# Designed miniproteins, single chains, continued (2), part 11

Each design is a single chain, and the fold is of that chain. pLDDT is the mean over its residues in the fold that is shown.

## One batch from the design tools (miniprotein)

Design m4352
Fold by ESMFold2-Fast:
Parts: structure tokens; C-alpha cells; sequence
Structure m4352 (fold): chain A 103 residues (1-103)
């Protein structure tokens, strides 16, 4: 039921966070001069993931969908700037799309 779907979405958000962390750390190794910029991106995405999880827990599907859309846009922007990590970002986008389908 609804409780199982909620748990599945929360697990998918944790997986998304891990994939984004790996992508960000790889980008920081490739572009050490942009370490602070990439860290700010990781911090923003972590905040958005937390907002998405809270919306899901509260049953606020509208806010969850809006936050997922913001996550997707930010991830796509990062992939345009750092194409070397695009494979990891596409994996994260796939995970987010799966989470949206469970809402």
C-alpha cells in the first residue's frame, strides 16, 4: 500500500544522494580549482533531497513533484558543465524518475 511506496521512494532518494555524491567527488578530483563550486552544488542537492523526503513523508505529492523537477534541472545543468560525470548523473536521474512514478 501507500506505506510501502513511501518507503520505496525514501530508499530511492538515499540511492540518488549516494550517486550524486560519487559524481560530485569525481568532478572535484577532475577540477580541483572548482572544488568549492562543486561542494556548493552537492550541498544544494542534499538540501533538495531532504525537502523531497519531507514532502513524501507528509503526503505532499505536489511539493514532492516540484522538488523532484528542481533536482532534475540542477543535475542536468551540472552534467552540461561536467560531461565526464554524466554517466553517474544519468543514473541519478533514472532513480529520481522511478521515485516520481511511485508517487
Amino acid sequence: GAERKRMQVEILLIVTGAELYVAGRRAQRLYPERREEIQAWLDELQSLLHQAASAVRNGDVSSARQTFAQLEARIREFGQRYPEVRDLLESALGTIRTAQQLL
Scores: mean pLDDT 88

Design m4353
Fold by ESMFold2-Fast:
Structure m4353 (fold): chain A 92 residues (1-92)
Amino acid sequence: MDKDELEREVNVAMLRISLGVLNTNKSSIEKKINSVKDEELRKKIEETYKETIQTLKDSLETAEKTRDKKVIDEKLKEVLDSIKKLDKLLEE
């Protein structure tokens, strides 16, 4: 296996793991969202959660299809940024 191919496979695996973690924690995340008393904040968290899941799915599909290391690296960054944004909103 080429070193660049190995790095691509690792980054794709990280995207799969990230999606798996979000799916495993779905009930916990939904419980936290439902506990938010502010309607506007709750709506923002719900929208951000849906966007994060969609970004992860789209990024994983793109990464698996393209096999371009630069594109895979950019998609992994987008996913991590989305997860960080969701986590910050859940702390408010």
Scores: mean pLDDT 77

Design m4354
Fold by ESMFold2-Fast:
Structure m4354 (fold): chain A 74 residues (1-74)
Amino acid sequence: MTAEIVRKAAEEAEKAGMPQYLVDALRRVAEDVERGIATPEEAANTLYHAAQIARERGLDKAAEVLEKAADEIR
């Protein structure tokens, strides 16, 4: 559930031009949630942080996708 939301957000952000290192970080967060290492709240916080980086880089579509995913988890 939460991991699926993060994985989908990472995929959509990748299509919207997010740098590979950030996409890889989001995929790791999804895996950590699946393994019970990370909480949904930690995942949402990571998505908000990634969205901020996306906006600073002018990737507004990626930022919106990440923000919506974070809001859905919370």
Scores: mean pLDDT 84

Design m4355
Fold by ESMFold2-Fast:
Structure m4355 (fold): chain A 83 residues (1-83)
Amino acid sequence: MSDEELTREARRLILEGARLYGKGDYDGAIEKFSEAARLASQVDPSSPLYAAAKTMLAQVYLDKGDTEKAQALYDELASLGRG
């Protein structure tokens, strides 16, 4: 799969994850955002898409009450320098 195809698929997964999150399907949202982050990291782990997918994933974990997983994701984002 090309970098363009990986980027497009990651964006689609972020949108699908956001839709599921809006519906209260936290497990479905986690699955989609996790896959989006994996695809984005294959292209460029310093990309805004990777940061966005990880940020959305952290927000879903906070909403589920999984503060430990959310904190780990925020720590990763801080280390990337993407304020």
Scores: mean pLDDT 82

Design m4356
Fold by ESMFold2-Fast:
Structure m4356 (fold): chain A 64 residues (1-64)
Amino acid sequence: MPRVDPDALSPRQGVELIRQRTLKRLEALVKKAEDAALAQKVFEGQVKTLDESVKKVLESIEKS
């Protein structure tokens, strides 16, 4: 179907329609970005913990 030109609506209706549709799309995008950001923070935390654990294991081997 051909898309309706938003400018064909009254100025108020056109602006409101664009705003609401943009917000819904932005909300979905933000949710995806938040999930990715959380995964990144978890990954960074695990890498730091792993590095510390490796150091302690190496110290234990050296002292043994």
Scores: mean pLDDT 71

Design m4357
Fold by ESMFold2-Fast:
Formats: sequence, C-alpha cells, structure tokens
Structure m4357 (fold): chain A 89 residues (1-89)
Amino acid sequence: AMEKLTVHVAAVEPVAAGSRVRVYVDGELAGEALADANGAATIEIEVPAGEKHEIRVEAFDPAGASVAVRWAVLDENGNILEQGFTPAA
C-alpha cells in the first residue's frame, strides 16, 4: 500500500479574521479553513510519501477579494518542509 504523510499548511503571518485559506496539491483542492479572530489558519492534508508535490495556497477576505498570504507546510512535529508567499491578485 502507498504510504501517506500527514502535513499541516499554516498561515505564518496573520490574515484578516474570517478570510478563507485554500490549499491545492498538484492542482487539486486538498483543503480549506477560515482564519480565526487572530488571523490564524491551519489546514491538515495527506500527501503520498516519497513523491514531489506542488503546493499552492490562496487566501480571500470575507468579501471574496484575494489577499496576500505567507504560508508554510509543517510535518507532525512542526518542522518546516516547504514555505512560500502568495501575493494578492
């Protein structure tokens, strides 16, 4: 059976409260979350172990406008596996 790795995708800087954060893996929507009152958002996803994957993160404010998000992919121990920045459109 194919092994899977559980990872967390987190906004590492606050986004506006109630913003929707979406995570795409290899072009497919893998998960989404709403930012809390502190602007924090974390999404748990599973990815196949041993393969390279493209991660894309998008954020939208409560009105649906694109907003900038700085993000990181963390393993279950909180180690950074990948990080990036998505600008507002």
Scores: mean pLDDT 81

Design m4358
Fold by ESMFold2-Fast:
Formats: structure tokens, C-alpha cells, sequence
Structure m4358 (fold): chain A 80 residues (1-80)
């Protein structure tokens, strides 16, 4: 899981905003299968904030938000 998240994060660096949104959806779906309900809710809240950034802000801000999402999911996986 963590190795897959790192690969997804590296892929996002060179991709379009549309693809970053798709990768965000993939991260949320993977989290739903592995994390507890409480931790999934946190990931979904972060993803909702990131969707707003993708729609209204720069690509640089979207990538910053995406990196933060990946780091949080990795930290939650290490605790479970």
C-alpha cells in the first residue's frame, strides 16, 4: 500500500489537474478498503478540500494539497 501511494504521488507531479483529481479518487477508494471508518472520514474531508483547490486554484496548490493527502494516508496506515 505505502509503495503504491508513493508511486501515485510521483505520477501526480507530471500530470494534468484532471488526472490529479482521478488520482485523488483512487487514493480515497484505496483508503476505504484498508482504513477504519474514522480514518476514511478524515481522508474524505481532505479530498473534498483538495477538489475545491483543483477547481479554483493553481496546479502548484493542487499538487501541495495532493502531497499532504498522501502523507496523511501513509501516516494513518503506519498507525493501523
Amino acid sequence: MIEELRRIAEEAETQSLEKIRELTDEVVERAKKILSEKNVALVEDMADSLYTVIATESREKALQGFRALIEVVEALLEKE
Scores: mean pLDDT 80

Design m4359
Fold by ESMFold2-Fast:
Structure m4359 (fold): chain A 68 residues (1-68)
Amino acid sequence: SSLRQTATPEQIRELLASHPEFSQFANEDLDAVFIKYAVEKVLGGTGPEVEKAEKIIAAVDTVLDEAE
């Protein structure tokens, strides 16, 4: 529960790197991805960058849920 709220980007990257399906996302700038996604969604944004961000966010949610 607390991990989802307080995990650092570095901790999340380690979880992604350890997961066989999501290790490809471990090198992403997670802070930039989250900020970009939040801004684009507020503006009604769509497109490949938003879709990529959604996939990365879903992967982060999955690894955090599995770690809890």
Scores: mean pLDDT 72

Design m4360
Fold by ESMFold2-Fast:
Structure m4360 (fold): chain A 58 residues (1-58)
Amino acid sequence: MEVIAESVEDFLRAVEELGVPLHQLEAIDLETGEKLSGGEAVTRLQRDPSRKFLVRAL
């Protein structure tokens, strides 16, 4: 199951819905295609809130 995350709150919801901690989420930056951990993706969103990610459990 994959979720689109556009905010830090979207990542927190994904943790709750998928039942895995943030560091066990894989996030794909939709602009660059780069694969990040959920924690790294949250850090990127805090620096650039326009980023969007495709999120899934590992």
Scores: mean pLDDT 80

Design m4361
Fold by ESMFold2-Fast:
Structure m4361 (fold): chain A 99 residues (1-99)
Amino acid sequence: STVTGTLSIGGVTTPITGTLSGNKITFNVYAPVEGPATLTLDNLPSGAKLKSVLVDGKEVPYSIWQDGKLIPKSTVLTSPVDIHLYLDKGNHTVVLTLE
């Protein structure tokens, strides 16, 4: 199945589609600039919690936001939800692991 959303970085918003396989969602994204990025996810599986975020196979710091508020990582997520992270310029594989 698929998870749809957007990537916002450097004032540019691009539609993204991730592939859900098991408990992992994989996005292939392009960052036109380096900087703080927001992944907005529109249709997460029911009961999903976010365990980790990998960029190009490496675990990265992230925060979860909803309705402009920072939410605990232990929270069962509802869509839409914002995942804040940092991206270098270029093509990236972003993997979200759910629990």
Scores: mean pLDDT 89

Design m4362
Fold by ESMFold2-Fast:
Structure m4362 (fold): chain A 65 residues (1-65)
Amino acid sequence: EVEEEIERLRRGAEIYEQLAKTAEDFAKKMKANPANKEYGDIAEKGSKVLREKAEELRRRAEQLR
């Protein structure tokens, strides 16, 4: 039971990390053009939230050990 929960949390963290990376790549592309800086800033803020979610899930998984 605990092992299954740890695996679910770890997989969720991987998904959030992948989403964060996608948002980071988008932000970099947008910020390369000054006209799109605002959209890049929004994507960058979103990526940080996704990274925080991934870290939260990893911490929960570690705490269940």
Scores: mean pLDDT 83

Design m4363
Fold by ESMFold2-Fast:
Structure m4363 (fold): chain A 72 residues (1-72)
Amino acid sequence: SSKLKFQLEIQQDMANVFQGMYDLYLSKAKKALEAGDTATAKRYQSFADVYQKGYETSQKNIDELQKQIRAS
C-alpha cells in the first residue's frame, strides 16, 4: 500500500541519518584516541553507540515493512 511505502521511506531516511551520525562520532572518537585523549574518545564512542542502536532499530522496522509490502 502507499501508506506502507511512505512509512518505509521515512524509516530508510532515519536509518541514513543514524548511519551518518554513527560514522561522524566514530571518526571523532578515533581522532581523539590517536591524540591520547581517552576521555573525549570514550564520550564520542558513547554517542556513536546511541546512533548505532537507532540504526539497528530502523533496520528492523525496514525489514518488517518490506515483508508487509511483499505480502500485499
Scores: mean pLDDT 90

Design m4364
Fold by ESMFold2-Fast:
Structure m4364 (fold): chain A 74 residues (1-74)
Amino acid sequence: SQAEIDENIARFLKDMDELEEMIKNGMKLSPEEVEQIIKILDKFVELVKKYRPEIYEEVKEKVEKLKELLLENQ
């Protein structure tokens, strides 16, 4: 349902904010963990593009910034 999709998108955006804060606070990730997270982020961007195209550009930019942070902190 649309409500379930919207709930999942909102939760994922909160999870992204929490991940960003953990990395900024010194959490280190392995290259394998970074690769898996990037794959999940790419799938999330495609989901947003399909179901919430109005926020796609903002979410894509946020995901790209998080990917840069993930790669820098390997």
Scores: mean pLDDT 87

Design m4365
Fold by ESMFold2-Fast:
Structure m4365 (fold): chain A 89 residues (1-89)
Amino acid sequence: SPRDAGAEAARKAFEEGKTGPEIVAAASLNAQRAFGTPAEGIVAGAEMVGGKPGDGGLSGQARTAASHAMENAGGKVGGYVAAPPGFGG
């Protein structure tokens, strides 16, 4: 899935010692390349930076971290125009 592709890229970036912005950028790029849905990659990157998968969804902190990470990386992707299912839930 796009989220799994993003999560895999985020994990690799995290293991390489990349910063939060770079982790989110890697996740969004991989999701876009594989499925054309960068928003799902942003969600996966945010979960790696500050959210825990399975803890009841993304916290506001994880979303804030993702927005800040995207800004710093210069890799804005449509401002969550294609918001993934469950991003707000």
Scores: mean pLDDT 59

Design m4366
Fold by ESMFold2-Fast:
Structure m4366 (fold): chain A 71 residues (1-71)
Amino acid sequence: MEKGKELLEELRRLSYEYARAVTSGSATKEQIEEMKRRIRELEEELKKLGVKGYAEAYTSAAIRAIGDELD
């Protein structure tokens, strides 16, 4: 079923925003730290759901960000 899908999507969007912030050159160190902290929260949520291998979420997020460049 789709348990954890929402958390994986959240991780994807967060990773995407992180990539955008870094790529735009307007990101501050504090913004980067904030993104990392939010990623930490998502890890905890995934653990609560018993979802192992959340590393796949990071990979999916990277692919998602690349896909958005098609526009």
Scores: mean pLDDT 65

Design m4367
Fold by ESMFold2-Fast:
Structure m4367 (fold): chain A 100 residues (1-100)
Amino acid sequence: MEEILELLEEAKKLLEELREKAEKEGDTQTARDLQAAIALVELAMEHVRRGDLEAADLAVGMALSLLQQVKAERPEYAEAVDRAIEILERVREMILEELE
């Protein structure tokens, strides 16, 4: 559980840095989409702390869907978005292992 929370916090920090970059570049739509993904990561963290791993997985899945959309619409952010996606996919794998 602690490792899952640490990975979620790492993903959140990467997304916050990317959101700040998007805001500085005047890409308000990407900044809003990234803020929505950050909120879903925070929701997943709350569910993990409560032991609701199924709800945490759902929130992570929703964040991944938003990040895949950002990557498709804004290829210039793909490298940074891919790092966050990799962390969140690892979180999903760890959550599914705990649900066994």
Scores: mean pLDDT 86

Design m4368
Fold by ESMFold2-Fast:
Structure m4368 (fold): chain A 135 residues (1-135)
Amino acid sequence: SSKRNQAIELLKKASDLLSTAGHLLGEALELAKKLGPVAKEVAELIESAAGLVSNALSYTKLALKLLEAGKNEAIDYATRARTLAEEAARLAREALRLAKKLGPVAKDVASLIQSAFDQIETAIKYTDNAISLLK
């Protein structure tokens, strides 16, 4: 159906954005680790956010596969992915706040977290639109 095809396209976009966010958080984590103890709390928040993004991506891919197969469980998995992405966005926002508080030494870390946060927020919007088309 037209609505199903639109939902598939939106979940594909969400999957790509979550994959990009995961890579950006991974790069931010490596830079935060290099800053040492001063960035320990930032690094822990980035690592937690990256784990949640990875899980959200896995559920988004599963929802996409189920939707392409015409299975109703796709909505449940897309909703689970959205919840995990929302928690990842919350942790990324807190990591960004702390990175900015560290000042110029963490500027590159903050920039990568901001980019990852923007990707996650956009992925949530595409996922919400996909769920709305399937209800």
Scores: mean pLDDT 93

Design m4369
Fold by ESMFold2-Fast:
Structure m4369 (fold): chain A 99 residues (1-99)
Amino acid sequence: GNDKLLADAQKLYKQAENAKTVDEALEILKKGLDIVKQTKDSKVAKIVTEAAMIIAEKFPNDKEVLELAKKVAMESLKNLPVTEGIGYVLRIIGIELDS
């Protein structure tokens, strides 16, 4: 694994917890997408996908945020157990449908 990607994922998770604006949310999700595309580590993929879920739940009415969060969750399917990965995608779709 790349220790730098794990550190970047942990930093991203903290940024997601503190995000207050759609612009911050989109920047976090774009960085998260780059991390999940590069990683082969399920722990890194899980941390980034959980960060994307926090962002989706904070900004449930922003279509661009939900589409990027869904893209992060779908990309993470390569590195997560199938049941867990599908669960994240379905949760984001649920937020979209409720909004």
Scores: mean pLDDT 86

Design m4370
Fold by ESMFold2-Fast:
Parts: C-alpha cells; sequence; structure tokens
Structure m4370 (fold): chain A 87 residues (1-87)
C-alpha cells in the first residue's frame, strides 16, 4: 500500500514526524474499518518510532505514549513489515 511505502520512506529518511503523521492516518483507517489487527500493528510501530525519536531528539505528534524499551531504526522497520502483513 502507498501509505506503508511512504511510512518506510519517512523512517529511512529519519523524518519521524512524517512517520508519526502517517501512522495516525493508518490508525484512523483501522478504527473506521474496525480492524483490531491493523490497530495493534500500528501501535507496535508507534511504540518503536516514539522510542527511536526520543533517543535521537526528533519531534513527533504523539508525546504521551512513552515505551519502556529502547528501539533502533531496524526495529521500527521490522514493525512496519509486520504492519504490512496485516493489510
Amino acid sequence: STLVQQLRTAVLNEDYLEADILLGVLALKAAVFKNSDLLNAVLNVEDALLSLAQTVGSKTIVTSRVPEKTYTKEDVLAAIDQLESVL
């Protein structure tokens, strides 16, 4: 899907604000279509993304969900692969 491709590109370009915005769009789609698997996959990507963004000092839209575990860019990309598998 175009959104997942844009999400991967944003993460690869270290544009974590763009990535967070794109995750918000995917979360809205999950809510509209009542797809709990997609919502859970989006939240998993968001946890990894927010952890990475905080580590590198990048800005995000979501600031209240702070994961306890530290994640790498590779972890975020792996979570995006899992998200694509449930689309």
Scores: mean pLDDT 78

Design m4371
Fold by ESMFold2-Fast:
Structure m4371 (fold): chain A 76 residues (1-76)
Amino acid sequence: MEKKFEEMLKKIKEALKKGVNLALQTLNELLRKLVEEGVKLEELEKFSKEAEKLLTPEAEKYTAEEFRKSSLPLET
């Protein structure tokens, strides 16, 4: 199980290099596969938590940049 999770996390890291959106799509695809294989909820939660650790820094960075731009007043 752990080795399989590590392999899946590597796929997410590779997708993240191409973009956050692709990484999120990859995460959703992998979660669907784990559910289809009947993986226990506890293991799904562990995988999701580890994937969030990989995505959170990039997502926060992206959100901060977008928020900074959108927070600037648009004057006519």
Scores: mean pLDDT 68

Design m4372
Fold by ESMFold2-Fast:
Structure m4372 (fold): chain A 80 residues (1-80)
Amino acid sequence: MLLEEARRLLEEVKRLVKETVEAVLAGKMEEARKLNEEALEKFRRLMELLEQLPEEERERLLRELREFYAELAAEYERAK
């Protein structure tokens, strides 16, 4: 159950962060701010759940999150 909840939060964080970047690139700064605030709240909840998971599962989800941010940063740089 906890792993499933963490997985759902991870996907929500990924979606919100991606939507935030898309809003920034489109010049929709107010929308980006709202999306970022929601992403930060979900991220905080995700981090709390990760502390409750076995180390192996926690490391796996954190690696996936790091890979997502690295890919998103690369996409953002290409859009400049």
Scores: mean pLDDT 82

Design m4373
Fold by ESMFold2-Fast:
Structure m4373 (fold): chain A 104 residues (1-104)
Amino acid sequence: MEIKDPLAEALKHLREAGEYWLNKDYEKAAEHFGKAILYISKLPKEEQNRFVFYVAPSAGAALTLAPVFKYMSKEARDTFKKLLEESDLPEKDAILEALDRGTV
């Protein structure tokens, strides 16, 4: 257990990402959101699924993430797409397409 509390770290970075997103600082929001995703990837599947439902519950919600997703590292983007593909989200294919449209 190299990280004592990956969920607490993920939530901390998600909060920071939200504050930067509200200020339209999408690059800083992307840095913190990417860190949150990498911490979430270390959690059990149930927590990973909860995270995905929280941040991207629909294609419309995913479009609000598109500016942030564009500025994320390839590793964080690939990790988030994998979390979406492995999630129980009903419209995960539409969500993935919405994110891809924001990064073109």
Scores: mean pLDDT 75

Design m4374
Fold by ESMFold2-Fast:
Structure m4374 (fold): chain A 119 residues (1-119)
Amino acid sequence: SVFEELMERLEEHAEKLRQLPGDVYLQGLRFTPQSEEQKAQYQQSNEEAARIGDEIAPDRVIHIPEMAGMIFARSLEEAEAKAEALARAWVESGDASEEEAEELRARAIAKARERFAAA
């Protein structure tokens, strides 16, 4: 439901978000699916959020499948900084171990690199 609320917010503010100077960070759901059905629903929600993000700000959206969040970044450097901040926040909140956070950070940076290289 929180992911659905984020998608509704993106649609309502798409034009305003496109006009914003600087970064926008959208924090998604921090939860682990407890069943294959929940995992499939979560992946579908992430794919839909990614589609909406690409439509409103293609050059500012990084999709991180292992992190329930969206990073709006205009450059690879900004994306890397956001990925580091997210990983740190996950450890600080107790939602991830330092090892898990490092893995998530590395994957986020890899995705950011692919995104900006493909443009």
Scores: mean pLDDT 58

Design m4375
Fold by ESMFold2-Fast:
Structure m4375 (fold): chain A 77 residues (1-77)
Amino acid sequence: MKEGALKAADELQALGDELTARGTELINRGKQLLEQGKNSKEDREKGLSLIAEGNRLQATGDTARAVAERLKAAVEA
């Protein structure tokens, strides 16, 4: 039981790290589109959409890491 919970926590921590990394990539792509497409409405809309999605993925990753930390604490208690 404890080993399974620790493995689940490690997998959730890894997922959180992946989501945060992917979110950062989307934010960077969105910023590049905004810089290159300052005179393009389509590129501006795409850039803002990517930044919004990136922020959402970072928040989800933070939640996954917080849950993983709670699982580890509960197993070690």
Scores: mean pLDDT 81

Design m4376
Fold by ESMFold2-Fast:
Structure m4376 (fold): chain A 66 residues (1-66)
Amino acid sequence: APDAALARASAEAGAASGSRAAAQAGKHEIWVLGDTEEARRYALLAAGAKTAEEAAKYAIQAGDAA
């Protein structure tokens, strides 16, 4: 759908500017919270996510696992 292409382009643009900050924040959060293997795995997925939507989804899972 054309809306999906536009949403992906917006998410990629947001990820390009926010992805590094989100990745750094996620790594800091793992370090501070006394990380479980599950929380670390999801935080790494969030840091490696190519879209803002995917990053948010994995960040929530990391928080729930921690």
Scores: mean pLDDT 57

Design m4377
Fold by ESMFold2-Fast:
Structure m4377 (fold): chain A 98 residues (1-98)
Amino acid sequence: MLERFLKDQELAREIGRELMRRVAENFVKELRDYLKEKGVEITSDEQLLEKIEELAKKYGNKFALRDIEAARKSGPGERLVHLGNAALVLLLIEERKK
């Protein structure tokens, strides 16, 4: 029972990480598509990070700035999640300005 429970917990954590990764990828894609429609073509993850930081500073959004700082300090897998969070915040700000 206990050994099976621990294996189920590990599987649940792996599923959770995969879901968070896919959600982050989708928000990053939506932000890239949005920027492309505005005439800004992003060809690398570093360019995306720089553009997100520029927009976060322009809007004075502390949450997006925090997620960018975390992304710069993180490894590739964790960086994607932080970029996704920053992208979501910026997309919500842009939607409200319509």
Scores: mean pLDDT 75

Design m4378
Fold by ESMFold2-Fast:
Structure m4378 (fold): chain A 75 residues (1-75)
Amino acid sequence: TMEELRRRLEEIKKRLEEFIKKNPNIDPSVVESLRSMVEQAEEMLRQNAPPIDIDMELGALETALAATEVALKKE
């Protein structure tokens, strides 16, 4: 449902902000890229895009965030 997709985006936003707070030396360009992806998902929700398209966008964002978290732990 749209409410579930909105809740999922809010959880991703909280996770991203917590990650940034814990990693203050993160590259600003990486932060801007992730924030841009969040803004894209917010725009899709605002425009009432098809739920399947929003789900795919949120999945891509979750994957990108997880990859960034893993990379920072190794470097």
Scores: mean pLDDT 81

Design m4379
Fold by ESMFold2-Fast:
Structure m4379 (fold): chain A 68 residues (1-68)
Amino acid sequence: AALSAAEILDNTTALAAQLAVSAADALAFLLKATQGLSNASVAAALGISAATVSARIAAVTAKINAAQ
């Protein structure tokens, strides 16, 4: 995808603030949603486990559902 690093950072910060989640949770969610990465690819990119990525995405998804 043609997203700049600055745009990813700005989107991560805005999403984290709006949903009251950590920037790390928002970044994992945005990488999967905008770049189409698998949980394993996001885990490799962020240097964390795939289970941690799944937990971060679940946290963001729960906040989105609660905000509706």
Scores: mean pLDDT 75

Design m4380
Fold by ESMFold2-Fast:
Structure m4380 (fold): chain A 67 residues (1-67)
Amino acid sequence: SMARREKIGESAIDNARLRVKAMRDAGAPQERIERLAEESADQVINTAKDSEKIKKKAKEVVELARE
């Protein structure tokens, strides 16, 4: 169901945010952080293709990685 896919997507987004923060705190290269965020966002969007909520949150993770 869409609700189940959205819940899975939200958990994956939360994990991606934590990983971006952890990589930045560890001094990982910017290109690696951005690549991780983009790959995570793409995978999450593919899991919940019709969820505008998940698409928006996925884009926010990519933007966070670019800050």
Scores: mean pLDDT 81

Design m4381
Fold by ESMFold2-Fast:
Structure m4381 (fold): chain A 55 residues (1-55)
Amino acid sequence: LAKAIAIFKANPASKVDLLKLAKAVGASNAALKALSQLSLASTIATVNALIAAKL
């Protein structure tokens, strides 16, 4: 979790880094594929929800 938060803090606008963070916090392969096809804003919102659920 700490490493995932560090990635998000360093580059929260990068979709690639957001997908890495989602994977690190336990997102499924199906969820990662869905997130890769969403807009950056939707990906940010979903990753923030996943972080909140883990904290």
Scores: mean pLDDT 63

Design m4382
Fold by ESMFold2-Fast:
Structure m4382 (fold): chain A 93 residues (1-93)
Amino acid sequence: SPKDIAEKLYSIISSTDTEKDYVASLVNMMIDGIANEDSVTYWKAYLNLLAEVGEEKTIKIRSLIEKYFAKYKGDKVEAANEIKKELNKLLDK
């Protein structure tokens, strides 16, 4: 579900020693890149996540997002909006 994937993404973001809001913005950028079929935005998010949180966490973030979109049966933009909404609720508290 969007909530379950958002909770897993939030766990990774919360484990980072860097600026959490920035890392969250990169996660949202990757989500938007997939939803809009924008490979430039997707790879920019991926490379910046590699720099900020390292390879292991970046691969896990990518895997969670790609798995979410692969299982979502509706519109990709709707999928992105649902997961970002759940993630933002966790980032707010």
Scores: mean pLDDT 84

Design m4383
Fold by ESMFold2-Fast:
Structure m4383 (fold): chain A 70 residues (1-70)
Amino acid sequence: SEEEKKRNQAEFDAGALILAAVTALLFGADKETLEKYIRRIRELMENYDLTPEQRADLERVLADLEKALA
């Protein structure tokens, strides 16, 4: 179904962003790159109906990114 496809896409997109953002943090990506991931994660959280677990993971990564830019 279209609803199932949307859920699968949301899960994939969330997972891909988390992996990319965490990798960027671990390897010391520049400020511009970290800010890009903050924007992308926020956009994903605004546009997708996420599970509580997906939301918690994204919020944790956002906090880590924001802390790195402080």
Scores: mean pLDDT 82

Design m4384
Fold by ESMFold2-Fast:
Structure m4384 (fold): chain A 86 residues (1-86)
Amino acid sequence: MEELRKRQKEIAERWAKVEEKEKEKLEEKEREKTEKILAETRPIAERAAAGDEAAREEALERLREATEEFLERVEEFLEKIEEEKK
């Protein structure tokens, strides 16, 4: 978790330097992915809410994986923009 926070801070600092139009393009793509992830995790979250401890752990693990994948995609986007600027 702490390592993810450090990555988020570094990404946020790099993201602040990105032009607004480029930010909006990534946000639109990520919106669709977020909706899909929420739909896929809903049954697990419902089981966790009902007191299924295994489902709770699975939901937390999936959220962690989704967060890491999101950060990776943002990092790839930032690297591409930074490379184009040289």
Scores: mean pLDDT 75

Design m4385
Fold by ESMFold2-Fast:
Structure m4385 (fold): chain A 77 residues (1-77)
Amino acid sequence: GFEEAEKLIKEAATHLRQGNREQAVKLADEAAEKTGDPAARNAIRIAATYALQQSDPEKAAEILEKGARAALDVARE
């Protein structure tokens, strides 16, 4: 559910900060699937795409966390 998705997004952001982009992508995709909501899934994928365009690990992690959190907050309604 959404709680598992939030945990996976936090783990993905941690991996982005560490430069582990492949693991971060895997965790973000898993989080998107765990939502069970197509809109939240698509929004998380978009956030991950923008995050991966950032060369700065901290900015990449922030983009993913903010975008995914916004998607999950809307989907919980």
Scores: mean pLDDT 82

Design m4386
Fold by ESMFold2-Fast:
Structure m4386 (fold): chain A 70 residues (1-70)
Amino acid sequence: SVLEKATEFYKELVEKRLPELEELEKKGVDNPEVQEEAKKLGIEIYKELKEKFPELKEFMDEKIKKLEEL
């Protein structure tokens, strides 16, 4: 299914970004700069998912919008 393939691709994207996430964790989650970078990473991941799985565009757009509104 599209959802299973999207989940697998999501895991690949997260694994690729793990070193960046680890560095952000190290800087402290209460840091506004860290929060902004984490938000940016989340948006980039959802954009890549949307590009790979156009069928999920509406769902990914909603998630991106929610992150941008934080």
Scores: mean pLDDT 80

